# Designed miniproteins, single chains, continued (2), part 95

Each design is a single chain, and the fold is of that chain. pLDDT is the mean over its residues in the fold that is shown.

## One batch from the design tools (miniprotein)

Design m7283
Fold by ESMFold2-Fast:
Structure m7283 (fold): chain A 67 residues (1-67)
Amino acid sequence: LLAAAPEIVAAARAAGADVTLEQARAAIEAALEKGLENLTLEVLEEATGRKLTEHEAAALLDGVTRA
């Protein structure tokens, strides 16, 4: 799952979301710890340490869900 971080970054950037490899890994770790169903905008913001737009959060969630 963590090995999918570069793919998540590529997909998010293609969607116009400026995310780093570190932020993608943090999102994956949050999903593993809390479960995909609990991966809300707030949880993603906490995990990445930054405010996210709905678009950025959706791109990260979509990437993690496909990983």
Scores: mean pLDDT 74

Design m7284
Fold by ESMFold2-Fast:
Structure m7284 (fold): chain A 120 residues (1-120)
Amino acid sequence: SMSELAKDIILILKLVLGDIKFGEKEVTEENAKELILETLERHGLLDVLEKLKERRSEITDEDLEIVVKEGIELAIELEVPIEDLLIVLKAILELLGLDLETFYKIFEKQYEKLKDKIKE
């Protein structure tokens, strides 16, 4: 079963990707963190972000694999570019103080697995 921490990160991701798609918002590496914080404030979820920061050491590589997989599937469903997904995920992990080198390895692995499903 998916951990509470993975579910909370996916909730944040779903809301941000929804704002990008339906709000016609441009996401950039420069504005991504601000966009995430504004989205969370509007939904009353800043406390969820603070909880994730406090429990940062409990977030496992398995949790990140689930988040990346669900994120790629959400981006495909919403027709959000994979480049925008990558910017958003990177910004979420930076806000949480997580290691990006591990994230990039997980993202590449999950993207290659899902590429075979995207070509059909």
Scores: mean pLDDT 84

Design m7285
Fold by ESMFold2-Fast:
Parts: C-alpha cells; sequence; structure tokens
Structure m7285 (fold): chain A 98 residues (1-98)
C-alpha cells in the first residue's frame, strides 16, 4: 500500500541520514528515488519487508541502498537493470530471513 511504501521510505531516509557526510545529497536523492520506484513496482515485496521486525527492515533496506550505491559506479547499467538487481537482492535477503 501507499502507507507501507511511505513507511519504508521514511526508514530509508533515516538510514541515509547516517551517511550524509559521506554520500552527496544528489546521490542520496537518487537512491531514494530508485528505492521508491522499486517498491512501487514490487508492492508484494514492500509488504513482505514491512512485515519484518524493524531491525531486520533497517538491515535489509540498508543492504538494498548500499547495492544501489555500488551500482552507481557502473555507467553501463541501465536503471531497469539496477531495479532488477535490487529485486534479486531483496528476494535473496527475504529468503534468508524466512
Amino acid sequence: SKETIEKLLKLAEEVLDEFSDRIPKEVREYILKMLKDFFEKNPELAEEIASLPEEEQRRLIKDLMLTLYSLLHNPELTDIQKLKMIEDAARAGLERLR
């Protein structure tokens, strides 16, 4: 739901604020935009992540954002390919927590 996505994005913003001195604002905004697009395209994964304990939600979201950050250094990857890699990472992370 929209409420679930907004909750997860707020959590992502809180995590990114911990890196504000290390990651430029434009890069943090890009990460949040990609993460929002990912959750909107994969609402079932967003609901599953939101069902986890908050500590696991923070850990998984942090891992997804760090994955996005690492992918920013590969100029040959399209946004669609980055979203697919994030989807695969999210599914793998959730499988480990089941």
Scores: mean pLDDT 81

Design m7286
Fold by ESMFold2-Fast:
Structure m7286 (fold): chain A 69 residues (1-69)
Amino acid sequence: STRAAIETLVKSADKDGDGKITKEEAIEVFRQLGFSEEVAEALAEKYVDKDGKITIEQAVEAILEELAR
């Protein structure tokens, strides 16, 4: 499914296995999926926590929400 493919891609960006990716890693994943730099940066900024990280689940939901537009 599309969700499973996206989850696999996002999990591959989690190099240390902590369940989170950096804002920069999230931007790269979004760009690999065909989002523009502007959209990728906006999505990452919206979902980043106080530590500059985005959870795998937040990144997956961000991608699915944007693809539904």
Scores: mean pLDDT 79

Design m7287
Fold by ESMFold2-Fast:
Structure m7287 (fold): chain A 95 residues (1-95)
Amino acid sequence: MAKLPEGLPARFPVLPRTNPKPLSPEEQEAFIRMLASVTGLMPPGDEDSDVLAENIARLARALGKDEATVERIRELVRAVARGEAPPQAVIDAAE
């Protein structure tokens, strides 16, 4: 299984497989920022970008975002994967 990158501060949480500890707003923002960066590195593709968008949206729901915000994040992740939006747009929508 994947391990945290070397040098990652303990302040940046990685969601555990099950029963994650509630994240602070700061940890939540850092996590979304990391996911948005990863999304921006993927080549564009309809089905692959949709799957990634759904997974990131599910993480946003787990972090306490409302359904409207979750749908907006899903839309923006797809746009980032197509090169139509910067990863920062996902972070902005999560606020």
Scores: mean pLDDT 60

Design m7288
Fold by ESMFold2-Fast:
Structure m7288 (fold): chain A 98 residues (1-98)
Amino acid sequence: APAVATISGVELTADEALAALMAAMREGPILKITVKSPLGTTTGDPVEAVEAIEKAGKVTEITLLTPSMEAAQGAADAAVAMLRSLGKPEPTVTITEA
C-alpha cells in the first residue's frame, strides 16, 4: 500500500531542502511531494516541489508519498542522513500508510 513520509521539526534553507529531497529521490520513485513553507503549502511533482522551495527560500516540512512503507522509510532515512551531513538538528520523522 502507498505510504507517506513526513519530515518536520526543522527550518531549512532552499539549498538544504533541495539536498534532502534529491537524497530521498535517489532511493526510489516518489509519487507526490508536499512542501510547507511560510508562503503556504504546495503539492505536486518534483518540478513543482523544486519551484516552491526556490520561491519560498525556507521550508518547514517535506512530505513524500511513496509506493510502500519500505520506500517511505528509505526516502526518509536518506533525507535525514543528508540533513545530518549539513549539521541540521534532528528532524521529526513520521511514516504512515496512505
Scores: mean pLDDT 86

Design m7289
Fold by ESMFold2-Fast:
Formats: sequence, structure tokens, C-alpha cells
Structure m7289 (fold): chain A 65 residues (1-65)
Amino acid sequence: MVSSYAAMQLLAAAGGVEGNKIKLEFKDDEVTITAEEDTPAARAIIEAMKKVAEDMGAKKVTVKF
């Protein structure tokens, strides 16, 4: 199905991920979210991204700091 990819790209653009030093990596049904800093703002954005990934059928969502 279409597309956790498009949804995450849009969320990344809208969520200010560059300002929060957050990187998204995805492959098939797996999503990895990497943040350079563990801040409340980064955690809030990550939580939103996890929800979008799960709603789009991601089998695994991994968070790294």
C-alpha cells in the first residue's frame, strides 16, 4: 500500500525535524528514528512519527539517541 513514506516525508517537513536534529530511516515495514539530542521537543516529534508509522502498518519502530 501507499505510503508511510509519503506521510513521513510530509510529517518531517511539517515537524521541523532538521531543527530538532531528527533523522528518519525506513525500509519496507521498519522505521528507525534517530535523534542527536534527547529533548522534550524531539520526543514529542518522535512520538507523533511513531503513531503515523504504526497507523501505516510499520512492523517495527525503533528510536535511537
Scores: mean pLDDT 66

Design m7290
Fold by ESMFold2-Fast:
Structure m7290 (fold): chain A 101 residues (1-101)
Amino acid sequence: MEEELLKKLKEAIRELAEELGLKVEEFEKAPSDDEIARLLNAGIVPLSKDLETNAEMVVILAQMLGARRGVAVGGSSEGYKSREDAIARAEAAIKAYEELK
């Protein structure tokens, strides 16, 4: 389950980044929130091996795409309380992204 979800998150990140005109770069270590902000401002989307970081990235990118299309995409900038919360938010963001395609 986790490996399949991680694959779906990575695929969603790559598709969202392509739609936004951003470059995807793979990171061995999960970047900090400050690093994510700097990378996104530079037009780079960090793709980590970490499920939680990838889940957060899908939410952020889906919100960015929604904003460009004038569509409200649900999600908060608050930190995830649990791994299960991060997964649920990622699944919701993937669903919202599928509706934006």
Scores: mean pLDDT 69

Design m7291
Fold by ESMFold2-Fast:
Structure m7291 (fold): chain A 83 residues (1-83)
Amino acid sequence: MKEASPELEKEVEELKERLKELAARADELYAAGKLSKEEYRKLVVKLTAAALLLAAALASGSREDLERARELIEEVEEELKRA
C-alpha cells in the first residue's frame, strides 16, 4: 500500500516545484553577487533539509514532515526577498 495519501502526494509535488524555483533563484542571486557565501550556504542547507523532509513525508505519509518542509520553504522565500 502507498505510504502517502493522494492529497499529501499532491502537496509534496507543489512544494517540490516551489523548492526548485527557490533553488534556481538562490543560485541566480549568488552568481549576481547579491548573496554572500555564508548567506548562500545557509539557504542551500535549508533547501536540502526541506527536500529531505518532503521525501520523508512522501515515504511515511507524515503531515508533520510536510508542514516542517513548508516552514523551511517559507523561511527561504523571506531570505530571498531581503536579497
Scores: mean pLDDT 82

Design m7292
Fold by ESMFold2-Fast:
Structure m7292 (fold): chain A 82 residues (1-82)
Amino acid sequence: SMDEKIERRVERIRKEIEELRERAEKVTDPEKKALILKNLETAESLVEYVEENPELPEYMRLLLLTTAESSVFLAERILKAL
């Protein structure tokens, strides 16, 4: 079902946030560390909103998760550029 697909996507994003947050703790550049953490915080907030509002239209839940994934992608790209 779509709900199961959304749940799996949420779990994937949460795991990525945890992994990247742990790696961000090792970043010595304070500006880059802040940018990584801010992108991860944005992704976490969007994922939490999707989980807390299961009654949202499917298109909105997908849009919010896609936005969260984009924030995670930016955090990972900043981390890889170090």
Scores: mean pLDDT 90

Design m7293
Fold by ESMFold2-Fast:
Structure m7293 (fold): chain A 58 residues (1-58)
Amino acid sequence: MEEVRRLILESASYSVLAIGYAAEAVSDPANRDRYLKLLDEYNDKALELERKAREVAE
């Protein structure tokens, strides 16, 4: 139970970082491609942690 909560909170923090990079991609067109790659990377990390939380909960 505590492990599931920890993984969900870590996933949420990575989702927040991904949203931050999405905002940077819009506000800084010169570095857009770099920020979009970081968005994808952190979003993938968030999804992986969410998947692990589901596995632990089962």
Scores: mean pLDDT 82

Design m7294
Fold by ESMFold2-Fast:
Structure m7294 (fold): chain A 68 residues (1-68)
Amino acid sequence: MLSPEERRRRYEEEVARLLDELVETIEAHGGDWRHPEVVAKVEEVRERLRRLSEELGVPLETELEVPA
């Protein structure tokens, strides 16, 4: 079983990867948060973060909000 410190480190590393992937998608579409591919990526990242939090037992600290 992973230590609390190792679980947090792993969580942070995977969160960083997911956010980096999201940023790349946003930049590929000129910063358009309303683009269908960006919206789909935000939803994908949210779901993956939720699963990661559940799997590693770390509180979900990252909140993704799509601008109105």
Scores: mean pLDDT 72

Design m7295
Fold by ESMFold2-Fast:
Structure m7295 (fold): chain A 94 residues (1-94)
Amino acid sequence: SAYAELLERAVRLLEELLEKMKTSSQEEAIELIKKTGEELVELAREAGREGMVRFFEELTEGLIKLAKEDKEKAIKQVETVIEVFRARLAEAKA
C-alpha cells in the first residue's frame, strides 16, 4: 500500500529527527525540524495525499514554535506523533 509505505517512511524520518533532537542545541533542533518537515511534506506530495501535506506543514510549524519555547516539549510532541503513526501503520498492514 502506498499509504503504508508513506507511514513507514514518515516514522523513520521522525525517529531520526527525535534521536538528533535529544543531543542537539535548541537552534540545531529548529533546523532539524525544518529539514525533516520539508522531507515529510515531499513524501506526502509524492503520495498524492493533500491532507497529509497540510498535516505535515502544520506539524512542522507547531514543532518549530514549541522548540523555540521549550525543546523538551517539542521532543515529547515528536514522540507522540511517532506513536500515532505506528498505530496507523499497524492498522494499514492489518
Scores: mean pLDDT 88

Design m7296
Fold by ESMFold2-Fast:
Structure m7296 (fold): chain A 107 residues (1-107)
Amino acid sequence: LSPELQREVTSSLLRMESTVLLQMADSLTADNAAQVSTQAENMSKNLEKLAEELRKQGYPEEAVEHLLEASRYLQQASAKAKAGDIAGAKKYLREAARHLREAAEAL
């Protein structure tokens, strides 16, 4: 793939994940909090790995930093969901989504 096409694909995937996080926030209830907590924790780990790979490949540091911020907010969302703080979990899922969108735009 050309560098331009690889950037476009990565940007598209991050925008898609941002939309998924917003949908998770909107659908989050006490009944699905445990599942959302696990999903947020897994996404956090995947974003940390992606940030490291993008840094190694020479992508803009601004994009890498937004991915790491999204990962941190997902960890907070997972913890809040586990604690039964649905409003707090929703807030942090939305913050993670915002950082994913900003990462996509910084690529």
Scores: mean pLDDT 90

Design m7297
Fold by ESMFold2-Fast:
Structure m7297 (fold): chain A 97 residues (1-97)
Amino acid sequence: SKLSREEVVELSALAVEVGALSFTRILYERGALSEEEVKAEVEEFREFVESIKDRIDPELYKALMEKIDELLENPSVENLKAVVEAFKEVVLSYMKS
């Protein structure tokens, strides 16, 4: 199976989200964002992920949501890195559908 044009456009949008989340991680690691600002960004990201639930692998979706929940309970740089890496796996899996 080949990726459709529509799937390529969707994947490009997902790649932009990876970039945004990665930039948020860099800002947080450098002390430019507060824990509350990171939580607000991650809550918006969670809503985005839920909106595309039917378009991504269910096991990777579950793993990503678990990492998001861990980050919201304990907002650390390491937990934010885990969310970024889990979302990258979601994006890469999307290319294989």
Scores: mean pLDDT 81

Design m7298
Fold by ESMFold2-Fast:
Structure m7298 (fold): chain A 55 residues (1-55)
Amino acid sequence: MTLEIEREVDSLSPEAIIEAAEEARREAKRKGADAALLTLVTPDGKSVTLLLPVP
């Protein structure tokens, strides 16, 4: 099962991406999901989508 998560971030910095990815993995693990599909969006309309496996 894959958990879909969307988060707003101020910028797509490596630090922001890593932090959001770790939060997404924890949320997916709490809900018993095998993976998280994380979408990050910025106020300037940029987005990135990451598929994160849960160990």
Scores: mean pLDDT 81

Design m7299
Fold by ESMFold2-Fast:
Structure m7299 (fold): chain A 70 residues (1-70)
Amino acid sequence: IKEGDVAAGTKVEVLVNGQKTEATVVSGKVVKDLNKLVLKGGKVQLQNGKVITQGTAGVIIEVVKVLKKG
């Protein structure tokens, strides 16, 4: 995965506070933050339907790789 805008509906592997999970991008932009690719201003929908937002209550969404483009 590279920095830039990511299409809604893209399936990604993410680390949510260090925990690996699969998610679908709702919105956001991938930016490099130190040694990580983070979904800045972003939201992802987890497999259980829950939507999590980058930065809310200290949640960090690190993008590991794209599984399927939206």
Scores: mean pLDDT 72

Design m7300
Fold by ESMFold2-Fast:
Structure m7300 (fold): chain A 93 residues (1-93)
Amino acid sequence: GMSPAEYYMEKGEPRLGAELSLGVAALAVGVAKLLITKGKADEGTIRIAEKAIEYARLAIDAARKAGDDDLVRQAELVLREAERVLKEAKKLA
């Protein structure tokens, strides 16, 4: 299936694609953090954190195509947090 970033970039709306992919990435980071706090740092949590990284990278690419430097910075911050959460999940699994 096509990601929101890919779909809206094809429609000529890369900013919307970036915002939607950033929202998904931020939600996935939040879910992975919650699972870690509940002692559920398992393979499922690792996959959620990996998906957060994937969506954050798509958001960066879409934000760059939109020329939105603030959105690029926000997506880069979410990417760094997703990478931190992935390392923590792998350490606890």
Scores: mean pLDDT 86

Design m7301
Fold by ESMFold2-Fast:
Structure m7301 (fold): chain A 100 residues (1-100)
Amino acid sequence: MKAPELSEREVILLALYLSPDGKITIEELKEAIKYLTGREFSDEEIEFLVDTLEKAGLVKKEIDADGKRVYSLTDLGKAEAERIIAEHPEAVELLKEYLA
């Protein structure tokens, strides 16, 4: 699918904001990015992107009892995602369909 005018950073923040439980895995992030941008990223590339967002205070990560990494938005990250939603309503509809 041809990408809307979104960076990978913006796709990650939107996917987190729109996820049903407010949490998302690296595999789910990879598929959301591929769905919106047509670009395929490795697990390592996605981990690097989410680590950058965590250092910026936008995302937090947890490791569950099975060693699975789960990500969620901070309050700052939610505010940034709402800004992106206002600028790119078309991408929000596509992500909601994907995450539903």
Scores: mean pLDDT 76

Design m7302
Fold by ESMFold2-Fast:
Structure m7302 (fold): chain A 90 residues (1-90)
Amino acid sequence: SEREKFEKLLEELEKKAKKIEEEAEKAKTAEEQVKVLIDAGSLFVSASALKVSAVKSNLLTPEEIKRVEELMERLKKIEDEAAAKLKKLK
């Protein structure tokens, strides 16, 4: 069903976010910070698209929508922190 597709996509996005968080913790070089910034930004766009689609379709529960919002907040934090660290690397 379409609801099962949204639920699976949310699970996949959450798994990808965890991997990006792990990469962010290990990132030391400017190149590694740029990769984290790009990966987090790309995943944020995907999560934002899922939220818009879920709100329009009313197929996700309020708890699942909250998970998407928490995921977006986590990714934005990673992106902002990577950008700040990159600015300090000369």
Scores: mean pLDDT 86

Design m7303
Fold by ESMFold2-Fast:
Structure m7303 (fold): chain A 76 residues (1-76)
Amino acid sequence: MEEARKKAEEFIEKHREEIEAALRAAGVAEEKIPEVIELLIEAKAYELLAEAEPEKREEYLKKAQEYIARAAEIAA
């Protein structure tokens, strides 16, 4: 998990300006953007784990969906 989270952080950081711009365009409050980004990093980490461990793919993708749902709730 830690390695997947690190790779997710690197991915998000490379696209941070684009992601922040998209969140602002979607009407997400400035104060909530950092929290949304943290949840998106966790979701991406689970997506990477699902790719690395096909036997647990469904479980990890379900966790990724849960983090995306939480990000949407905070963004609202």
Scores: mean pLDDT 80

Design m7304
Fold by ESMFold2-Fast:
Structure m7304 (fold): chain A 84 residues (1-84)
Amino acid sequence: SHETLLKAIGAILRAIGLELDIEHLKKFVKPSKETEDLIEQAKKLLDEAIKKFKEGNYEEALKLALQAVDLYDEAIKKLKEKLK
């Protein structure tokens, strides 16, 4: 549906925004290996979400993008813990 397409775009853009937030936080704190692994997993999921979106599979793109958002949110949480 058009609604699913718009949600998929929104989730992908949100994940990209979180990736930029992580790059900004990295100026102040080095990630642990665990946090770096979360970032790598999120990046892979985001790349796959974009591929599914380009294929017209908006349901799968949305699912993968939301998973990337969750992992990026966890990574940001861990980075902020080290910053404080």
Scores: mean pLDDT 88

Design m7305
Fold by ESMFold2-Fast:
Structure m7305 (fold): chain A 57 residues (1-57)
Amino acid sequence: SMAEEAARRAYEEALAAGAGRAAAHTGSWQKMVLAELTGDAEAGAREGAAAGAAASP
């Protein structure tokens, strides 16, 4: 799904930004769920990437 693609992208972007794998995965999951619920995969991807990055050590 679009949400799943966006989740993968957010995960990769969070990792590239230096976020830990666990944080990136959690942020990606939250973003995917939000995108599915709101129907806005791109907005969800941006939010998830930010959450993952913020959780990095």
Scores: mean pLDDT 63

Design m7306
Fold by ESMFold2-Fast:
Structure m7306 (fold): chain A 81 residues (1-81)
Amino acid sequence: MEEVKKALEEITKLMLEDPLEAVKYANSLPLSEELKSLLLSAASLRATLENPPSFVTEEGLEKLREALRETEEALRRLVEE
């Protein structure tokens, strides 16, 4: 769980600077393709919420927060002990 949280944080940071490097980093991790996909989705949502573009509405931000909650729940369910 903590390892996945750390990966999510790093991918989010990279997503804010260079999305291509974020994808490369995620693909370099010794994780399943399903887990990598969820990490990239969550990181993309987190990055957008951390620095939202000016054209994103308050309603849009709420939808992104809900999508992030669903993606993080999926990550939690996929990560086994």
Scores: mean pLDDT 78

Design m7307
Fold by ESMFold2-Fast:
Structure m7307 (fold): chain A 85 residues (1-85)
Amino acid sequence: AEKLIEEGKYEEAIEKAKELIAKGGELKEEGYILLAKAYFEMGKLEEAEAVLRELKKELGGKLSKEALELDVEIGVEKLRAAVLK
């Protein structure tokens, strides 16, 4: 899944992420993280942030370390985009 993002196959990564979310259970969190990463790498920062917000809601208000690190990365990139425009 992460390999699709590394290869620049963002649309395929999005479809894989949706598949993981649909499977549910422990794969649901992995799917949300993959979906947010794909949007982030595409420069769709608002979509990436919205995905992590939904994940936080699904987890009862907490994020895993990986999701929290991604949330910080998205926030930093949004700040850079706002300052450089």
Scores: mean pLDDT 78

Design m7308
Fold by ESMFold2-Fast:
Structure m7308 (fold): chain A 61 residues (1-61)
Amino acid sequence: ARRYYVVVEPEAAAEVEAIVSSAGGEMLDQNEKAVVFRADLDAAQVEQLRATPGVLMIVEA
């Protein structure tokens, strides 16, 4: 697994939080535009997040 930052629309935060929580990740920040998570993710989890509506960006940390 590698460390990633995941930026999502607020409406998608609950779905992404479920995936991030399973990976032991955490929410770093939130505002009206986006919620930012940090998690150690494997390739399958990254693909799942990329397929999730409302995921804006996934960046390797």
Scores: mean pLDDT 81

Design m7309
Fold by ESMFold2-Fast:
Structure m7309 (fold): chain A 75 residues (1-75)
Amino acid sequence: MDPEELRRELEGKRFDSFVDRGVGSGIRAVLYAHALRPDGRLTGIEASRLFAETARERMREAGVEDRTEVIVAGS
């Protein structure tokens, strides 16, 4: 899905907590994180350690690292 379309779809939506399975590089996870309530949390699960690291970096760049956690799991 186009990230801009997903961003528009999430406009007005707010989540208390969200679990994103298969975070990949974190492009969509960042959009979900921006749709969290102020006290909401996003937990991402990624089997690839390299992709998990990339996702964490994107979340830092987006300013949502304090509200997000990426767990390496799936073996």
Scores: mean pLDDT 71

Design m7310
Fold by ESMFold2-Fast:
Structure m7310 (fold): chain A 60 residues (1-60)
Amino acid sequence: SMMDLLKQINELIANISKMSRDQVLAQMAAIRAQVAADHPAMLPQFDAIERGIERIVDHI
């Protein structure tokens, strides 16, 4: 569901400093695949979030 996807994104952001770059990117890819399958209209918003997270992980 959309609420489960939002929960997954929130949990990822909350734990981002405790994860490796590879772990973050793998989780983002998994969530993106789920968004593309279940909520494709949200992809532009998700891609904006993904770009923000990628900028953060470059500093971790």
Scores: mean pLDDT 78

Design m7311
Fold by ESMFold2-Fast:
Structure m7311 (fold): chain A 72 residues (1-72)
Amino acid sequence: MQLTPEQREALRKVAEKMRELDEILQKLRENATPEEQKKIDELVSEIARQLAEEAKKRGPFTPEEILEFLEK
């Protein structure tokens, strides 16, 4: 499938928000105890697992769907 200009723009915005999330997670880890860091890693892994399972059922999320979810 060809990505529309709108879908490509949405993907770029998603990538930017993911970068911001990585920076927030990095700061949280720097100030966290080893136990808190483990909990953060577990939560991130669980979210990734749930998204992967959902994608297996319905196919991968579109950039527009991801952006809409992040904007809410």
Scores: mean pLDDT 69

Design m7312
Fold by ESMFold2-Fast:
Structure m7312 (fold): chain A 72 residues (1-72)
Amino acid sequence: MLSQEQAREGGRRAAEAAEAAGADRETANKMSTGAYVQLMEGGGLEEAIAAAERAGGDREAARKASQAVFDA
């Protein structure tokens, strides 16, 4: 389980990265959540990108969000 601080920081970074790539705020939050779930379940970056893309539809934003989650 991630600490509250780690979850908050990672989520913020991932959402900011998705927004910078063109996602709206709600979509960015869904993408960051999808990527985080895959990281917590032991999935790889490609699985995180697929989950984030499914949540928000934009592949570039999904890739940026997933990278931010894995860098956190």
Scores: mean pLDDT 74

Design m7313
Fold by ESMFold2-Fast:
Structure m7313 (fold): chain A 59 residues (1-59)
Amino acid sequence: MNERETIVVEGVEVEVTKNGDDIGVATKSKDEKVIEAIRKEVAKKYGVDESKVTVTVLD
């Protein structure tokens, strides 16, 4: 089952898709520091390990 939510991390709007324990995040930011912050904040918010969070950079 897929759940979708939009959140803001470090001033960047990101789309989060939840499928069980696996979390997908889409972002337009190419800054690795921002991508790392997104991964950590999403993992913390959803109570999952960072390895369960996949960040996809949109072109």
Scores: mean pLDDT 77

Design m7314
Fold by ESMFold2-Fast:
Structure m7314 (fold): chain A 86 residues (1-86)
Amino acid sequence: EELEKKIEELAEKVVEIDLKNRSFTVSPEYIERKKEGVRELIREAVENKMDDKGLDIYARYARLHLDLTDEAVEELKKGVKEILKE
């Protein structure tokens, strides 16, 4: 349960960073879909206890499939590593 909260907080932060680096307004539906996608990727990475190499591959996947900025992808990698160290 504490793990789920950490995953949710990281997903929120990643999406917030991503949106701050965009120059246009997005719909609430777009934001919610992106949050859900990011949450699922974080959960999968944490559940599979991905090493640094696995996280680099996952970050590339997230950038391509969820249209994330470089800043958002780096926050995703950092946050997953922090969750896995706890």
Scores: mean pLDDT 77

Design m7315
Fold by ESMFold2-Fast:
Structure m7315 (fold): chain A 80 residues (1-80)
Amino acid sequence: MEEVNKAAKEGTEAYQKGDYETAIEHYEKAIELAEKEGLTVTAALLKNELARVLEDAGKTEEAKKIKEELRKQGLALPEL
């Protein structure tokens, strides 16, 4: 859990600095760690954050793919 939170925070910091590539890498690591630990809800929340970063980076198709995967799993947030 702590490793997941650390990677997510590093992703957020990179995103705030406009370093989208670094932000994407950190969020992907956080998602992998969450999935490895069986933290399904946490992984879904991190995927929603990753999709937001991807949209801001202009990678709209990749963001849509992540949102569709979450929707199929019943993990999509109603407001997203």
Scores: mean pLDDT 79

Design m7316
Fold by ESMFold2-Fast:
Structure m7316 (fold): chain A 98 residues (1-98)
Amino acid sequence: SLLGQVLMYMTSARHYFSQGNYDVALQMLNNARDYLTKMGVPNSAFVDNMIGRVYFNQGNLDQARYYYQQALDLATQSNSPFIPTIQQNLDQVNSAIE
């Protein structure tokens, strides 16, 4: 199932992220995003936030800011309870860019 593929890729992404294997984590997250898009599920905010976290941990602050902002925009459109978490991540990136 498409949802089963999303869950598999998200689980794999979290595993590789925890190991510091950020390139593989990004590949898994991009695969999850592609399947969510095929499903028409408005859950890209969660995936984009995780992509932002990967870039932040790599020190790629411009990409981290971009993905956190995309996640915030999507979360705001859906009135998501995760808005405060995404905002905190965006605030961390803005502080690090200084």
Scores: mean pLDDT 84

Design m7317
Fold by ESMFold2-Fast:
Structure m7317 (fold): chain A 83 residues (1-83)
Amino acid sequence: EEILEKLKEINEKVGDYLRVLGRIEMVRWFLEQGLLTPEHAAAVLARLEAELDAIREKYGPDVIEESLKTLEEIRKEQEELAK
């Protein structure tokens, strides 16, 4: 349950950042599956990237780096569980 504790802590700091990252991954997945045109995906991603930039300015680089590291660790944990 340490993953849930890490997610809770990060949500308290940068929950919005993780939400936007999840949306970006979902848009990329839809693009890979052919469910979105490249033009539509580019427009949505540009909006989400602008949202990420605003969050980076709000929280600063250290918190963003921590969020990215934890997201990658969660991803690896999920991949291991899928084996």
Scores: mean pLDDT 72

